# Ledger of designs, part 54: designed miniproteins, single chains, continued (5)

Each design is a single chain, and the fold is of that chain. pLDDT is the mean over its residues in the fold that is shown.

## One batch from the design tools (miniprotein)

Design m17865
Fold by ESMFold2-Fast:
Structure m17865 (fold): chain A 84 residues (1-84)
Amino acid sequence: SAAERARELVEAGDYEGAFALIESLKDNPEAAGMAGTNAGSVAAKQGDIEKALEIADYLLEKYSDSPEGVGGALLTRGAALAAA
């Protein structure tokens, strides 16, 4: 799944690949939100707080018109703050 792929990319430190994957899903906000949430959650768990917040901000900028984009951003931001 896109969510699993996003997790794997972030675990490998490939944030460019994770952002590219989320961007490739621009016509599927649910998949984009899920991929972004998984990427951001893993970034936060790894202590990459700045990257987790960048992912949350990206979801709000590009997917603010979808509940999944907004929800994913809020979950990612919460995970980043909890890990900080």
Scores: mean pLDDT 82

Design m17866
Fold by ESMFold2-Fast:
Structure m17866 (fold): chain A 75 residues (1-75)
Amino acid sequence: SMSSVQQKIDDVYSKTEKQLSKESDINKQQLLADSSLGMIEIYLTSENVPEEQRNKLIEEFQRRLDSVIQEQKQK
């Protein structure tokens, strides 16, 4: 269901955000973000989420990670 899909995305986000908050190297932050994005893409594809919904969820997830990285750059 969309509810369980969102819950999985939020779980991956929470774990990635915690890792990003502990990492000061921007290149390693980018690798962590890329890895998590790849995991979400695989998960959504395996769950047969429609392409338009999948793209929207991936875009929202990427925006959330970019926000965390941008905040870290300001520190």
Scores: mean pLDDT 83

Design m17867
Fold by ESMFold2-Fast:
Structure m17867 (fold): chain A 97 residues (1-97)
Amino acid sequence: SVPQLTPEQQAALDRVLELLKELSELLDKYAPKEAMNRLVSLLTAAQLHAVAGDFEGAAELLEEVGRLVAEHMENEEAKKKALELLEEIIAIAREAA
């Protein structure tokens, strides 16, 4: 069983999961296929950490996603949007931690 989240942490989790879905759709369209396995693994791990109430652990994994996006994504507009989404998700996660 996951620990019981506060109402504020539950709202943060819901928003994090919504934005992670948007990020995943963007990465599926624009990230190179060679990077996708690592990106999917990191995003899955970040989601599991967030659901467990480990928002700081989720944020650290999402910073790694941001580094891979900056390094491997060639489409500059998609890269900018992905990094902006990541910055928002990380900020929400750290506020909830």
Scores: mean pLDDT 86

Design m17868
Fold by ESMFold2-Fast:
Structure m17868 (fold): chain A 102 residues (1-102)
Amino acid sequence: RREEAHRLVQEAIDYMRKAAELARKAGIDEAVSLLDQAMRHAVEAMNALEAGDYEKAAEHFRKAATLAEQSADIARQAGHDEVAELARKSATLFRKAAEVAA
């Protein structure tokens, strides 16, 4: 449970970091802000997971997924398909982490 959630989150964070880097280069400041917020929720989720608070971890992973999806929508509307795809992959993995943690 914990180990599987950790693997999913590490992959989600890797996609999110790449999305944030490309979004910064593209000047999509709102997408960057949403990914930074998603990262803060991912950190809170990991802290809750380590504390054994699986319900709180799942809630924060769901919030991270929602923020990453919103970032993907903004990037897509701006014509930055690679940023949108990476953010969407991150959101999917955070949703899976929430399911495993719950």
Scores: mean pLDDT 86

Design m17869
Fold by ESMFold2-Fast:
Structure m17869 (fold): chain A 99 residues (1-99)
Amino acid sequence: SMDDEIAGKQGEVLALLGEIYAIAKKVFSPEEQAKLLKVIQEAALEISKFPELSVEEAEEVAKKIIKKLREVVGDNPEMKELVEKIEEKLKEIIEIKKK
């Protein structure tokens, strides 16, 4: 079902957010880790709403999430790659909603 496909992709995004945080625990200061955790928590809450959002609302929320993640991960190449993977998974959720 559409809801099951979206739930699967939501789980994949949450796993990628967890991978970013695991890297941050090794390379970020405690202050940078706290800022990242806040952005991750806000992203997780917004992503949980995706089944209930319109396509247009989901596109705007996805854009906001990716912008905030890019700002907080800075120049770390592994974290930047994970943010790109999150962007692709959010696009996949939006394409499922267009069906």
Scores: mean pLDDT 88

Design m17870
Fold by ESMFold2-Fast:
Structure m17870 (fold): chain A 67 residues (1-67)
Amino acid sequence: MVDEAEVYLALALIYYGIAKATNTPLSEEVAKRAIELAKQAIELSTNPEDRKIAEEIIKVFEEELKK
């Protein structure tokens, strides 16, 4: 369980890093995928720090989707 949550969080962080490395808005597909990965990390993790990081990732990508 813990390892699975960490994998989803790591994948969400990779998408977040890609987003921060570019100056263009992300595609809707990339943003939705990052949100899904972060939500899965929250669902599987009981770690408050991991949950907070995942929530921040979701917030950033949800803002991108509202454009």
Scores: mean pLDDT 72

Design m17871
Fold by ESMFold2-Fast:
Structure m17871 (fold): chain A 71 residues (1-71)
Amino acid sequence: DEAARLAAIRAQLDAAVESGVAKLTEEQIEQLVNSDDPLAHKIGTLLKEKRYDALRELLREEVDAALAKER
């Protein structure tokens, strides 16, 4: 389920932000940037650039697109 996968990624990021950015290490961000998954790569790039608002909008758009595809 594509929507569930995107929701899980979003929940993990929300939890990490709420727990403090300190739990998201630079190493984890680099792993996302070097990921073969295009979505993970884009998320990692936005995190590295500290574009948290753009990251939230990206995740929202991806979830909305996945849900709209099922409608």
Scores: mean pLDDT 67

Design m17872
Fold by ESMFold2-Fast:
Structure m17872 (fold): chain A 87 residues (1-87)
Amino acid sequence: SEEEKKFKDELITFVENLLLSAKRLNLPQEVIDEIERYLQKLKNAKSFEEAIKILEELVDFLKEKYPDSPFIQQLVEIMEKFIKEKK
């Protein structure tokens, strides 16, 4: 639907802004690369539901791999809030 396309585009824009924030905060290159990889997956998603699932996978990855990073955990909280508001 057109609404689903709009929400997917909003989600892509949201993740693009997270990527810019990560670069500005000088987060580890590995984190930046992973966000870029998931952004590419989001752009290739066929539905908004698939896009949200991909974002949830990114959140789970960051929570598991970087539990002791305050900046990464702040990004996780922002992403979880976005997912909750769009579900």
Scores: mean pLDDT 80

Design m17873
Fold by ESMFold2-Fast:
Structure m17873 (fold): chain A 69 residues (1-69)
Amino acid sequence: MEDLSLEELFAKYDELLEKIKENPTEELKEELERVMKEIAKKYVSLNPELSEEDVYKAMKKVREEELKE
């Protein structure tokens, strides 16, 4: 995944959310978490003043709210 652009990672993330809404499997949830971590890493590599953990936690909060509803 290191060759994917930030835009492509967000596109994949949105695709996984739609799939999870249709059929919430553990495999899809794990893949979503993996993509979120890759987004955080990529975002920090482009913006070194940001924390990987902070980006990941912010994304996780938003998506946990979407998946709970």
Scores: mean pLDDT 74

Design m17874
Fold by ESMFold2-Fast:
Structure m17874 (fold): chain A 99 residues (1-99)
Amino acid sequence: EVERKVRIAAGSLFLAADFIKDKKMSEELKKLAQKLLEAAEKKDYEGALKIIEEAIKVLEEARKKAEEQGDTAAVKALDLALRSLKEAKEAIEEVLKKL
C-alpha cells in the first residue's frame, strides 16, 4: 500500500511537471519524481519522506506562479500532485511510527 501510494505520487509529479512553464522548476520536479521511484524500489521510506517534503515545497511555489498567471490547467495538475504527495507522506509516517 505505501509503495503504491509513493509510486502514484511520483507519477503525479511527472504529470504536473509537464504543465509547468518554468523549465527549471519542471526539471526539479522530474528529478524529485525519479528519486522518489528509486526510494520506493529500495523501500527507503525515510528517504522517500524527505523527497516528498522537498517536492511539496516546489509544488506550492509552482502552484502560486500558475495561479498568478491564470493557468487553471496547471493549478489543477499541481493540486492533484499535492494531494497524492500528502497521502504518500501520511502513509509513510504511519509505517515509520510502527517501526
Scores: mean pLDDT 84

Design m17875
Fold by ESMFold2-Fast:
Structure m17875 (fold): chain A 67 residues (1-67)
Amino acid sequence: HSSQMSLTAVRSSVEMYAAGRISRDDVIALAVQVIQQHPDRRDQILAMIAAVDPDLAAAVAEAVAKA
């Protein structure tokens, strides 16, 4: 349940960003937090983001690498 809820939160945030309802920094911060809590899900989360915005996925990957 917890991992599924976190994935749903990232997906919703990416969709809200694509709709112009939240900032790029908010999506990156949330995605980094979720990946840090669920590192086994890193590739899945990045692939999900890349399907909507590959530049955003690259920014998230960079932020995770620097954290």
Scores: mean pLDDT 81

Design m17876
Fold by ESMFold2-Fast:
Structure m17876 (fold): chain A 82 residues (1-82)
Amino acid sequence: SELEKMEEEAIKEIERWAKENKVPEEMKEEILKALKETFEAYRRLLEVLEDPNATDEEIQAARDEFLKKLAEFYALLNAALA
């Protein structure tokens, strides 16, 4: 619930920022996609961390996926701000 509100707020902030800074539509859509994928990966990480039967390998894989998506999001955001 709180995480869903954070994601919705982040999406609205990016939409507003992109409009104000005349960011190309294609670039905005890529940033929004990366943001949504980052939130999805974070939810998966939380699910794995809450599972008492999760292996160290599963936890590491979920962590690596989250960090990968987060890095992709920041790379796109940084490119748009340059």
Scores: mean pLDDT 86

Design m17877
Fold by ESMFold2-Fast:
Structure m17877 (fold): chain A 65 residues (1-65)
Amino acid sequence: GMTNAGTAAAIARDTGREVTTVVGGVPVTFRGISPDKVEVRANGRTAVADNAAEAGRLASELAGG
């Protein structure tokens, strides 16, 4: 099924595993690094979010440019 970026980030956070989804045709990988931190990787770029909603937003930014 299609997974929203924020949902993928929440799953990565809650499971402590890497979750990859597609945002704007670009693969984005989320990794829960602590209960309050999610690492987002796309297009050779990496960012850290303080929650799943921020991780979803960062995924769109990294995928879009």
Scores: mean pLDDT 78

Design m17878
Fold by ESMFold2-Fast:
Structure m17878 (fold): chain A 60 residues (1-60)
Amino acid sequence: MEEIVLRPLPAGTTITVPLKSGGTLTVTSNADGTQDFLWPADASEEELREALRRVEAAVA
């Protein structure tokens, strides 16, 4: 997957987005401005790209 940079979220913010495969993409923002991404290993690049667009929309 390409590296996609999201805008910083408030510390401790967690966003979860359902994937078509039945898994979830979880984005967690840390106090130091870093973000942790968790997704199923079998998720397609297209699914992850769409999920990240939803995260972007949620923080815009």
Scores: mean pLDDT 68

Design m17879
Fold by ESMFold2-Fast:
Structure m17879 (fold): chain A 62 residues (1-62)
Amino acid sequence: SALEELARRYGVRRPELVPADLPEELIPYSGNGDQSLKPPGTVMAVDPVTGEPVAVAPEDAV
């Protein structure tokens, strides 16, 4: 599916970890999981449902 291809392309492990409404500014960085492409304010968090790592903005990490 398109969601699976998007998840793979943006470096998330599970399709369900890709937000349905990704802000344009966060799409290439928070979903990519690549430190070199992340803005300095982006941090890794753990999804509370699956326990998988996901990249989020620091204000969204709690």
Scores: mean pLDDT 50

Design m17880
Fold by ESMFold2-Fast:
Structure m17880 (fold): chain A 81 residues (1-81)
Amino acid sequence: KAIELNQYLRSRDPQVLLKLAQFFQQSLEADPNDRSAVLGLYSFVNEKPVPAKEALAFLEEVNVQELLAKAKELIEELSKV
Protein backbone atom coordinates (compact mmCIF):
# COMPACT_ATOMS: atom_id res chain seq x y z
CA LYS A 1 0.00 0.00 0.00
CA ALA A 2 3.03 2.28 0.45
CA ILE A 3 3.89 1.38 -3.17
CA GLU A 4 0.39 2.46 -4.26
CA LEU A 5 0.75 5.81 -2.49
CA ASN A 6 4.15 6.30 -4.15
CA GLN A 7 2.66 5.52 -7.59
CA TYR A 8 -0.19 7.98 -6.92
CA LEU A 9 2.22 10.79 -6.03
CA ARG A 10 4.36 10.10 -9.14
CA SER A 11 1.74 9.30 -11.79
CA ARG A 12 -0.20 12.56 -12.25
CA ASP A 13 -2.30 10.65 -14.83
CA PRO A 14 -6.00 11.50 -14.27
CA GLN A 15 -7.27 7.98 -15.05
CA VAL A 16 -4.73 6.33 -12.74
CA LEU A 17 -5.48 8.87 -10.00
CA LEU A 18 -9.23 8.25 -10.31
CA LYS A 19 -8.79 4.45 -10.04
CA LEU A 20 -6.45 4.85 -7.06
CA ALA A 21 -8.94 7.20 -5.39
CA GLN A 22 -11.73 4.63 -5.87
CA PHE A 23 -9.46 1.96 -4.35
CA PHE A 24 -8.63 4.17 -1.34
CA GLN A 25 -12.32 5.05 -0.93
CA GLN A 26 -13.23 1.34 -0.75
CA SER A 27 -10.33 0.64 1.64
CA LEU A 28 -11.37 3.50 3.95
CA GLU A 29 -15.03 2.39 3.90
CA ALA A 30 -13.91 -1.11 4.95
CA ASP A 31 -11.43 0.18 7.56
CA PRO A 32 -11.82 3.81 8.75
CA ASN A 33 -8.39 3.51 10.43
CA ASP A 34 -6.54 2.82 7.15
CA ARG A 35 -4.11 5.74 7.31
CA SER A 36 -2.70 5.07 3.84
CA ALA A 37 -6.23 5.38 2.42
CA VAL A 38 -6.77 8.66 4.32
CA LEU A 39 -3.54 10.12 2.92
CA GLY A 40 -4.35 8.87 -0.59
CA LEU A 41 -7.87 10.32 -0.60
CA TYR A 42 -6.67 13.63 0.86
CA SER A 43 -4.04 13.91 -1.89
CA PHE A 44 -6.71 13.12 -4.52
CA VAL A 45 -9.30 15.59 -3.16
CA ASN A 46 -6.79 18.43 -2.80
CA GLU A 47 -4.54 17.43 -5.75
CA LYS A 48 -1.55 17.80 -3.42
CA PRO A 49 0.47 15.19 -1.49
CA VAL A 50 0.67 15.31 2.30
CA PRO A 51 4.34 15.81 3.31
CA ALA A 52 5.60 12.63 5.00
CA LYS A 53 7.01 14.44 8.05
CA GLU A 54 3.62 16.15 8.65
CA ALA A 55 1.50 13.04 7.99
CA LEU A 56 1.11 12.01 11.66
CA ALA A 57 0.00 15.50 12.78
CA PHE A 58 -2.39 15.68 9.82
CA LEU A 59 -3.92 12.27 10.64
CA GLU A 60 -4.64 13.42 14.22
CA GLU A 61 -6.65 16.42 12.96
CA VAL A 62 -8.39 15.12 9.82
CA ASN A 63 -12.11 14.34 9.91
CA VAL A 64 -12.17 10.96 8.14
CA GLN A 65 -15.94 10.96 7.52
CA GLU A 66 -15.85 14.46 5.99
CA LEU A 67 -12.87 13.51 3.81
CA LEU A 68 -14.66 10.33 2.65
CA ALA A 69 -17.81 12.33 1.78
CA LYS A 70 -15.80 14.89 -0.24
CA ALA A 71 -13.88 12.11 -2.01
CA LYS A 72 -17.11 10.30 -2.97
CA GLU A 73 -18.59 13.51 -4.38
CA LEU A 74 -15.47 14.29 -6.42
CA ILE A 75 -15.12 10.69 -7.68
CA GLU A 76 -18.78 10.71 -8.82
CA GLU A 77 -18.36 14.05 -10.63
CA LEU A 78 -15.13 12.96 -12.37
CA SER A 79 -16.64 9.55 -13.29
CA LYS A 80 -19.49 11.12 -15.25
CA VAL A 81 -18.76 10.69 -18.96
Scores: mean pLDDT 67

Design m17881
Fold by ESMFold2-Fast:
Structure m17881 (fold): chain A 90 residues (1-90)
Amino acid sequence: SAAEEEFKRRFLELGKKEAEELVLEEAKKLGASEEAVEEALRELERLVERLEKELETTPFTPELLKEISIRLLEVPLKVLREKHEEEKRE
């Protein structure tokens, strides 16, 4: 439905913005490099692109929304933290 497609679009847009803000806040707390932030944001962009494609063929469900919201937050934070740890060891 048109309402479902509009909701999916807005959900991804808002989720992406919240994830970007969370990455920047976490980076500030960690003292992470600009390179680590850029890598995390690139992975977030790739994740959003993949999710947009998945949502074209996947039925709308509350469980799917929950899964997407978790992935949008966890994936870029994991990338940020892993890159920061790698840089601390070099």
Scores: mean pLDDT 84

Design m17882
Fold by ESMFold2-Fast:
Order: sequence, then C-alpha cells, then structure tokens
Structure m17882 (fold): chain A 80 residues (1-80)
Amino acid sequence: MTREEILEGLKEALEKGYRVELHKLIIDSLEQNLSDEEIVNRLYEAGLITEEDKERLLEKIKAGVSLKEFMAEIFRSILK
C-alpha cells in the first residue's frame, strides 16, 4: 500500500466522522512529509497517546517497522 493510498483512506474516514482529531492530525502530518517520530510527538502533544505509548512507538520506529505496521500500532494505542 502506497503513502497516497493510506492518505486517501484516512481522508475518507475523516469525511465519515470517524475519530476526527486523530485522522486529521495523521493526514496533516503525512501531507507535510513528517517523519514517523514527528507524528508520534504530535500525537503525544495533542493528548491522543500516553507517554508510555509514545516510548513504545519510538522503539518500533528505531526497529525499522514499515509505515503500514507503524500506523497499525498507532490505531491499537488509541482504540481504548
């Protein structure tokens, strides 16, 4: 799945009103070509993830996970 396909899917979810703040923040970050670390920092600053979630996600990034896997981890962290 390409970065463009991920962006289209997120924009469709935002239009349907699913988790508006989360999808908007991720869409804006991806459109700005921010790094995975910068996305995690923005999620933490917005109060959408805990400090523990931030540390775990940063460890996953250092381990070289794919963008698809990274996005899945973000959604897992926020689904509670």
Scores: mean pLDDT 69

Design m17883
Fold by ESMFold2-Fast:
Structure m17883 (fold): chain A 80 residues (1-80)
Amino acid sequence: DPEQVAIQQIEQEIKETLKKLEEKIAELEQKDPELAERHRKLVEEAKERLDRFLQMLRSPPEETQRMALQGLEEHKAKNK
């Protein structure tokens, strides 16, 4: 199913981006531990919301999945 493959690719790409953010947070922890802790919590919240969102995309009708994928890409493009 190409839509399931697309969901997996988007999930992987976002998780790779979050992993890079976690690496930068680890570096930041040595310089500013309070700021690092705040960023770490934001990343964890983002991961939880993303995981639940992707879970929903695997179950809804094909059209809804397509629209949700487009929304994710647009959101990602605007907030780069």
Scores: mean pLDDT 72

Design m17884
Fold by ESMFold2-Fast:
Order: sequence, then structure tokens, then C-alpha cells
Structure m17884 (fold): chain A 108 residues (1-108)
Amino acid sequence: MKDKLIEEAKKYYELGKKYYKNGDYESAKKYFTKARKLAEEAEDDLLQGHSYTGLGDSYYKLGDIEEAKKYYQLSKEKYDSAASRSSGIERSVLQLASAVVSTSLKNL
């Protein structure tokens, strides 16, 4: 069951990224929200982190700075959580993702 939820969440995450790249931030927000919900049900902190980053980026582009801050904070929490359960290069990558999100929060 969790593997199916993760696969579906990844598909919605990729759709969110596609719409974000095309400047359709409302559709990006919709798909990142779907990805986040499925990733939460799957207990996948990494995918939750990615989805929250996408939501933060989408809200930022729409001018909603307070919502962007909220989602960046949630993203950082999920990346930190994923890093605590990882090692080696994967942990370093997750720590860098958390640091990037922290920089976005500081600059808002």
C-alpha cells in the first residue's frame, strides 16, 4: 500500500513541477497539495519535504509570503526528519535541501 501511495505522490509532484515551470502556480499548488497528502499517508518525509517546497515556491510566486513561509518551515522540518534517518551522501543532500529552504525563509 505505501509503495502505491509513494508512486502516486511522485506523479502528482512531477505534475506540480511541470505547471510551476509553465507559470501556472495555481495548478502547481493543487498538484503539490495532492502529492503532499499522499506522501503524508505513505509517511515519506522526503516527498513531503519536496511537496512543501513546491507549495512554498508556488505561494511565493502568487505573492502570499505568509503561506510561503509556513510551507518552507514545514519543508525544512520534513527534510531534517528524513536526514535523521539517512546516512552518507543522502543525509548530506537532505541537509543541503534543508539549508536552501532555511535561506528562502530568511530572505522572505
Scores: mean pLDDT 85

Design m17885
Fold by ESMFold2-Fast:
Structure m17885 (fold): chain A 90 residues (1-90)
Amino acid sequence: MDGVKRGLQGKIERYEYMRENAKYGGKKFPRGGDARRDKAIMDARIQDLKAQIQKENPELSDEEALEKARELLIKEYEEKAKEYQKKLDE
């Protein structure tokens, strides 16, 4: 049982870490290969969300769509952290 709770805590910490870095546009990622990979994953997700937002709202500028994509990604990471927190609390 302790291993499961430790794994859930690690997932919560990872999504909180990704959320904070999304707020700062990846400028707060630590140096190293794992951090570069995490930034690349985040950047790819932002671009996917931006494309979806522009498809639904074609009148938005690239900059406005990018800002909305970042806000959606932050919310996505917050919701994932909450899901794992709920599982940890149960």
Scores: mean pLDDT 75

Design m17886
Fold by ESMFold2-Fast:
Structure m17886 (fold): chain A 110 residues (1-110)
Amino acid sequence: SALDAVRARAKAQGLPDAQIKKIVADLDNRLKQLAIELAIMRRLGAAPALIEAELEREIADISATYGVDPALIRADIERLLSKSEEEQREMLLEVLNEAIDKAIEVNKSL
């Protein structure tokens, strides 16, 4: 998986465990956000070509940001999109909670 590849690379570079956990969690959250965005686009009736274009654009950006094979990112997104409706609901709640936590942190910094 993309998460395993990033973790292995960061560990090989001698990064502290706390930093590795943050990088992996950040990538995991970004993959979940993208999967939710694509699922919403599908439910709103967006054209398949538009959904594919958004997926390709985001894969390229994530690959460049984390130094991970685009094929691993695509495979992870496809696995997230294949989850049950209950699992997708849980994933949406996780993304919402993380967004709220970040908003609270930003507000405290102002």
Scores: mean pLDDT 81

Design m17887
Fold by ESMFold2-Fast:
Structure m17887 (fold): chain A 65 residues (1-65)
Amino acid sequence: LDRAKLEALIMRILTELKTRVVTRSELYALGKKVGLSDRQVEEIFRLTGKKTTVSVSDLVDLLTA
């Protein structure tokens, strides 16, 4: 998983959505904007163990793993 793209994704969630939780569809939409493929978005869900929503905290944990 591209660390720089993941950091860009986290920043977009915080600045554009102004939320701490994103749905699967929101993660696909924002992921496309930062150059993440559908496969890389599914990898995020797999690595976090989430199915429908992911928190900013879950994404930050992926950066430190």
Scores: mean pLDDT 80

Design m17888
Fold by ESMFold2-Fast:
Structure m17888 (fold): chain A 93 residues (1-93)
Amino acid sequence: MEEIKKRLEAFAEKYKDRTEDELVEELARRLGVSPETVRRRMASPDARARRPLLEVLAEEVELSEEEKEALLQLMDAAEANRPAEGAAIRAKL
């Protein structure tokens, strides 16, 4: 199961490697909103606001429900500034 996490990270990295403008346009088309709306959500300091964007991308890649769960876990990890603070996040959940 460790290999699955690495593949999911590779998928996330590919989407990160794309320019933000291209991602914004793709997400705007999928969500049916203006690109400006997507940019406002991406600019939000709250990482949880970005989860819906990852879910839309996951649908394009046809990820399984378990793979979508793994992406959400990566988002939770991104909220942690460092591994040492990861324990604090678990305490909040």
Scores: mean pLDDT 55

Design m17889
Fold by ESMFold2-Fast:
Structure m17889 (fold): chain A 72 residues (1-72)
Amino acid sequence: SIEEALELYREAVFYREKVELTKKELGLPLSTPDDEVLEAFKTLPKEKQEEIEKEARKKAEEALEELKKQLE
């Protein structure tokens, strides 16, 4: 359904932004595999993990709203 597609898009954007923000925070090479980045994310202080996820979620919600606006 369109609702499922939009939710998958939101999750994909969130995941990508979380990986990119974690690479930036830890100074990891752009070539670092996503799985290694997500494991490195778990080593961050809880407050920093929440900050990154909050920013990634905001970007995902903004991307979803823009996509939804174009489809309606």
Scores: mean pLDDT 83

Design m17890
Fold by ESMFold2-Fast:
Order: sequence, then C-alpha cells, then structure tokens
Structure m17890 (fold): chain A 92 residues (1-92)
Amino acid sequence: EKIEKVQKAAKEAAETLEAAIAADPESVTPGALEMLEILKEMAEERDEKKIEELLAKLGTSPESFLLAVEGQKKGDESLYDKAAELAREYHK
C-alpha cells in the first residue's frame, strides 16, 4: 500500500536522520530537528489525511517523498531532483 510504504519510509528516514544527528551533533540544524519531528509523527500516524498534511509540511507528496528517500539511499541526485519537481507539481 502507498501509505504503508510512506510510513515505512518515514520510519527509516527518521532512524537514519536520528543516527546522523547522534554521530555529528555539531552539524545539526533547526531544520533537521523539525524534519525529524515530522518524520517521527508520520511514521506513527494511521490517518492517511494526516500523513498527507505532514508531507505537505515537508513540501512533498507521497510519490516525491518515496523518490527522495530512494535517492538518499542510492546517492542519486536525479531521483532527488525528480522528487522535488513532483512535489512542486502536486502542491500547485
């Protein structure tokens, strides 16, 4: 399911970001902490509409969020750029 994939991706992204903050706390930004909070909330959320609202706060959509997480895992800038483009069109 798309929403289940988003929840799983949010949980994985939150764990990755939390580990990165723990490994290099001097590099943490207010934006990174805000993103971590949203990702944790999204991973625990069961309401599809609330997940969409949280994705909107991140400036993304279900499809673009999944592409961004995949791009981060692969280090593929083209997937990251495509995710940003899809998010822009979705919120238009």
Scores: mean pLDDT 71

Design m17891
Fold by ESMFold2-Fast:
Structure m17891 (fold): chain A 82 residues (1-82)
Amino acid sequence: APTQAEIEEMKKKFEEVLEEALEKLKSIKDIEEAKQFAEELKAGLRRLIAGLEKANSPLADFLKEKSKELEEKIKEYLAKLE
């Protein structure tokens, strides 16, 4: 089982990766390209969460919460491009 220190380190890395993904989305000014990137990002995140749940990882719930926050930010950005 991962240690608490390893769990906290992985949480930080997930937050950094999600923030970088959101900033990359914000660099896309074409709405159709932005929508495509957003769908690929959401699909990748869903696969990662499913893998963590199968592994009974304590990171699964953390990533689900961060995924909801990210989806709201994605929706807000896409609305600004319309």
Scores: mean pLDDT 83

Design m17892
Fold by ESMFold2-Fast:
Structure m17892 (fold): chain A 59 residues (1-59)
Amino acid sequence: GLDFARRHVRPGDLIIADGSDLAQQLRTVAPDAYVSDPSLTDVDSLIRQVNPTRIFIIN
């Protein structure tokens, strides 16, 4: 969850969040990372556009 993101996420990384509330919280703790909610965002298009160094899936 959020503690994992604070320890491991770096600027330019992509986080795929399972839900809008979690996505909003993750944007607060990792402001320099890209955060996607797959319910609201086309994740495939985002991955291709931002070309992240690392991708995290957080539930």
Scores: mean pLDDT 75

Design m17893
Fold by ESMFold2-Fast:
Structure m17893 (fold): chain A 81 residues (1-81)
Amino acid sequence: DSPNEVELARRIGELHREALPHLSDELAEAVQDIALYLFLSGDVARARARLDALLATASPEEAAVMRRFWEGVVAEFERLS
């Protein structure tokens, strides 16, 4: 694995751990799956569309946590890709 791929995976893991206490198990797993999809596909637009679908079903508090997680994931992905 490239150093950038290892660092991206580490940062996504950190962001996910920060989000976990604020999300249901179902939402926590769903946002992890979206981050993994982004990592494997590079398809930011489709990953974002999946996130938007989840945000529509979440509470405002959960939605805020999910948006923060996504913003962090995209920032690390764009910086290290």
Scores: mean pLDDT 80

Design m17894
Fold by ESMFold2-Fast:
Structure m17894 (fold): chain A 67 residues (1-67)
Amino acid sequence: SDFQRQQQDLRNGVQSTVDSGSSSAQRVYDIMQDMGLDVTPYNISGASGVSMSVASRVTNIVLQVQS
């Protein structure tokens, strides 16, 4: 349930990660896990509606903070 809310929270987390970096990247990871989605550019782009180039950059930041 609340898929629309999860998508909006993901969009906000992705935008915050672009604007501010690593502190918001952990939130993106947590939301993706709650949605049952692997952290990939394809999934981030599809779920958040951002471009593939933005999704690729955010994916790299998220994977860096999970390392």
Scores: mean pLDDT 80

Design m17895
Fold by ESMFold2-Fast:
Structure m17895 (fold): chain A 72 residues (1-72)
Amino acid sequence: AAARAAHLEAGAASARQTADDFNKKYEELKKEAERTGSQELKDEADMYKSAATVAQNHADQLEAEAARLRAA
């Protein structure tokens, strides 16, 4: 139980890092799109924002399962 919870917590941390990386890329591309007026950069930024949301949701699911296992 504890080992599985720890594994899920590690997976959640990895997914949160992925979400943070995608959010950082989103902010960088958003600033560049605003500076240049590039629609392509704006579209790319939006893609990274969506990917960050997916990774964050995955992390939340893994943490919820880990918490359930630790509570049992």
Scores: mean pLDDT 85

Design m17896
Fold by ESMFold2-Fast:
Structure m17896 (fold): chain A 61 residues (1-61)
Amino acid sequence: MQEEVDKAVEYLLEKAKSLSPDAQALGERAARVLRNAGIAPDKEAIDRLVQSLEDLAAEAA
């Protein structure tokens, strides 16, 4: 299941990088939490995290 966690982390980091520096920082923190948990999140959970990053970028940018 580590491979699923790594894929989710990569997806989050790529999305965060495309948004803003603030979103990148938050995305990196979320990625560390996911890796420490060692449990692959649902697609819905990942989509909600991405939406939160997008909302943060829109508000701050």
Scores: mean pLDDT 72

Design m17897
Fold by ESMFold2-Fast:
Structure m17897 (fold): chain A 98 residues (1-98)
Amino acid sequence: MQKLKITVTGVPGLTKEKAEKLGEYAKEEVSKLSGIPAEEIKVEVKADPLAGRAEITIETPKPMSEEQLEKLGEAVRKKASELTGVPEESIEVKVEAL
């Protein structure tokens, strides 16, 4: 089992509900990129709307490659922009294997 932490910052207006949607999207992207069934992927979301920040923790049965993690970060940044209207260039996404 591998844990991934996705930290999204610079997103004023990222409500708890939008952060939860972002977490669901990240789960779908992990499934798509890795071929892991979505039902085997666990997602936890912690939002701090006042700080414009969210932390998404994803647990997978197998490790993802560096290339897959990079694509995941890009996809999450784009989705955060879509959900909040914040420009992609203002959003920082960090993906860490724990």
Scores: mean pLDDT 83

Design m17898
Fold by ESMFold2-Fast:
Structure m17898 (fold): chain A 74 residues (1-74)
Amino acid sequence: SEEVARAERELEAGDDYLYGLAHGEESAEAAARRERGLHVFGGIFAGYHENPELALEAFKKRYEEARAKVEAAR
C-alpha cells in the first residue's frame, strides 16, 4: 500500500539519519546518509526549531511508527 511504501521510505531515511549522526564525520557515505534523512525529516526539525529536544522526540515517534508499520507488513 502507499502507506506501507511511505513507512518504508521513512524507516530507511530514519536509519540513514541515525547512522549519519553517529558516523557523519568518518565518511562521505555517512554524511550523505545524514543529508538524505534530513531531506525526509527536515520538516519536523524545522517545525521545532526552537525546541531541539521536542524535534528529536517527534522524529523518534515517527521513526518508531514507520518501523512498526513495515514490520507489520512483513
Scores: mean pLDDT 78

Design m17899
Fold by ESMFold2-Fast:
Structure m17899 (fold): chain A 71 residues (1-71)
Amino acid sequence: MGSSPLEDYLEKGREHLARADAAEQAGNTDEAIAHYRKAIFAYGKALQLDPLNPEAIAGAREAATRLNALQ
């Protein structure tokens, strides 16, 4: 037992992206912003462990693009 730090951060990134998208679709902009920020943070941590991780790169870019569109 024990979580892989990389796997844990990738899972958190996925979860926060999904929650952010759902909040944005519901019109809850402040909740969406909070979750996009959390997704960026989680994927950023994944990239510290694996700088070439394609999921973390794509996820961080998606979250940042969506966050910029909300303000």
Scores: mean pLDDT 86

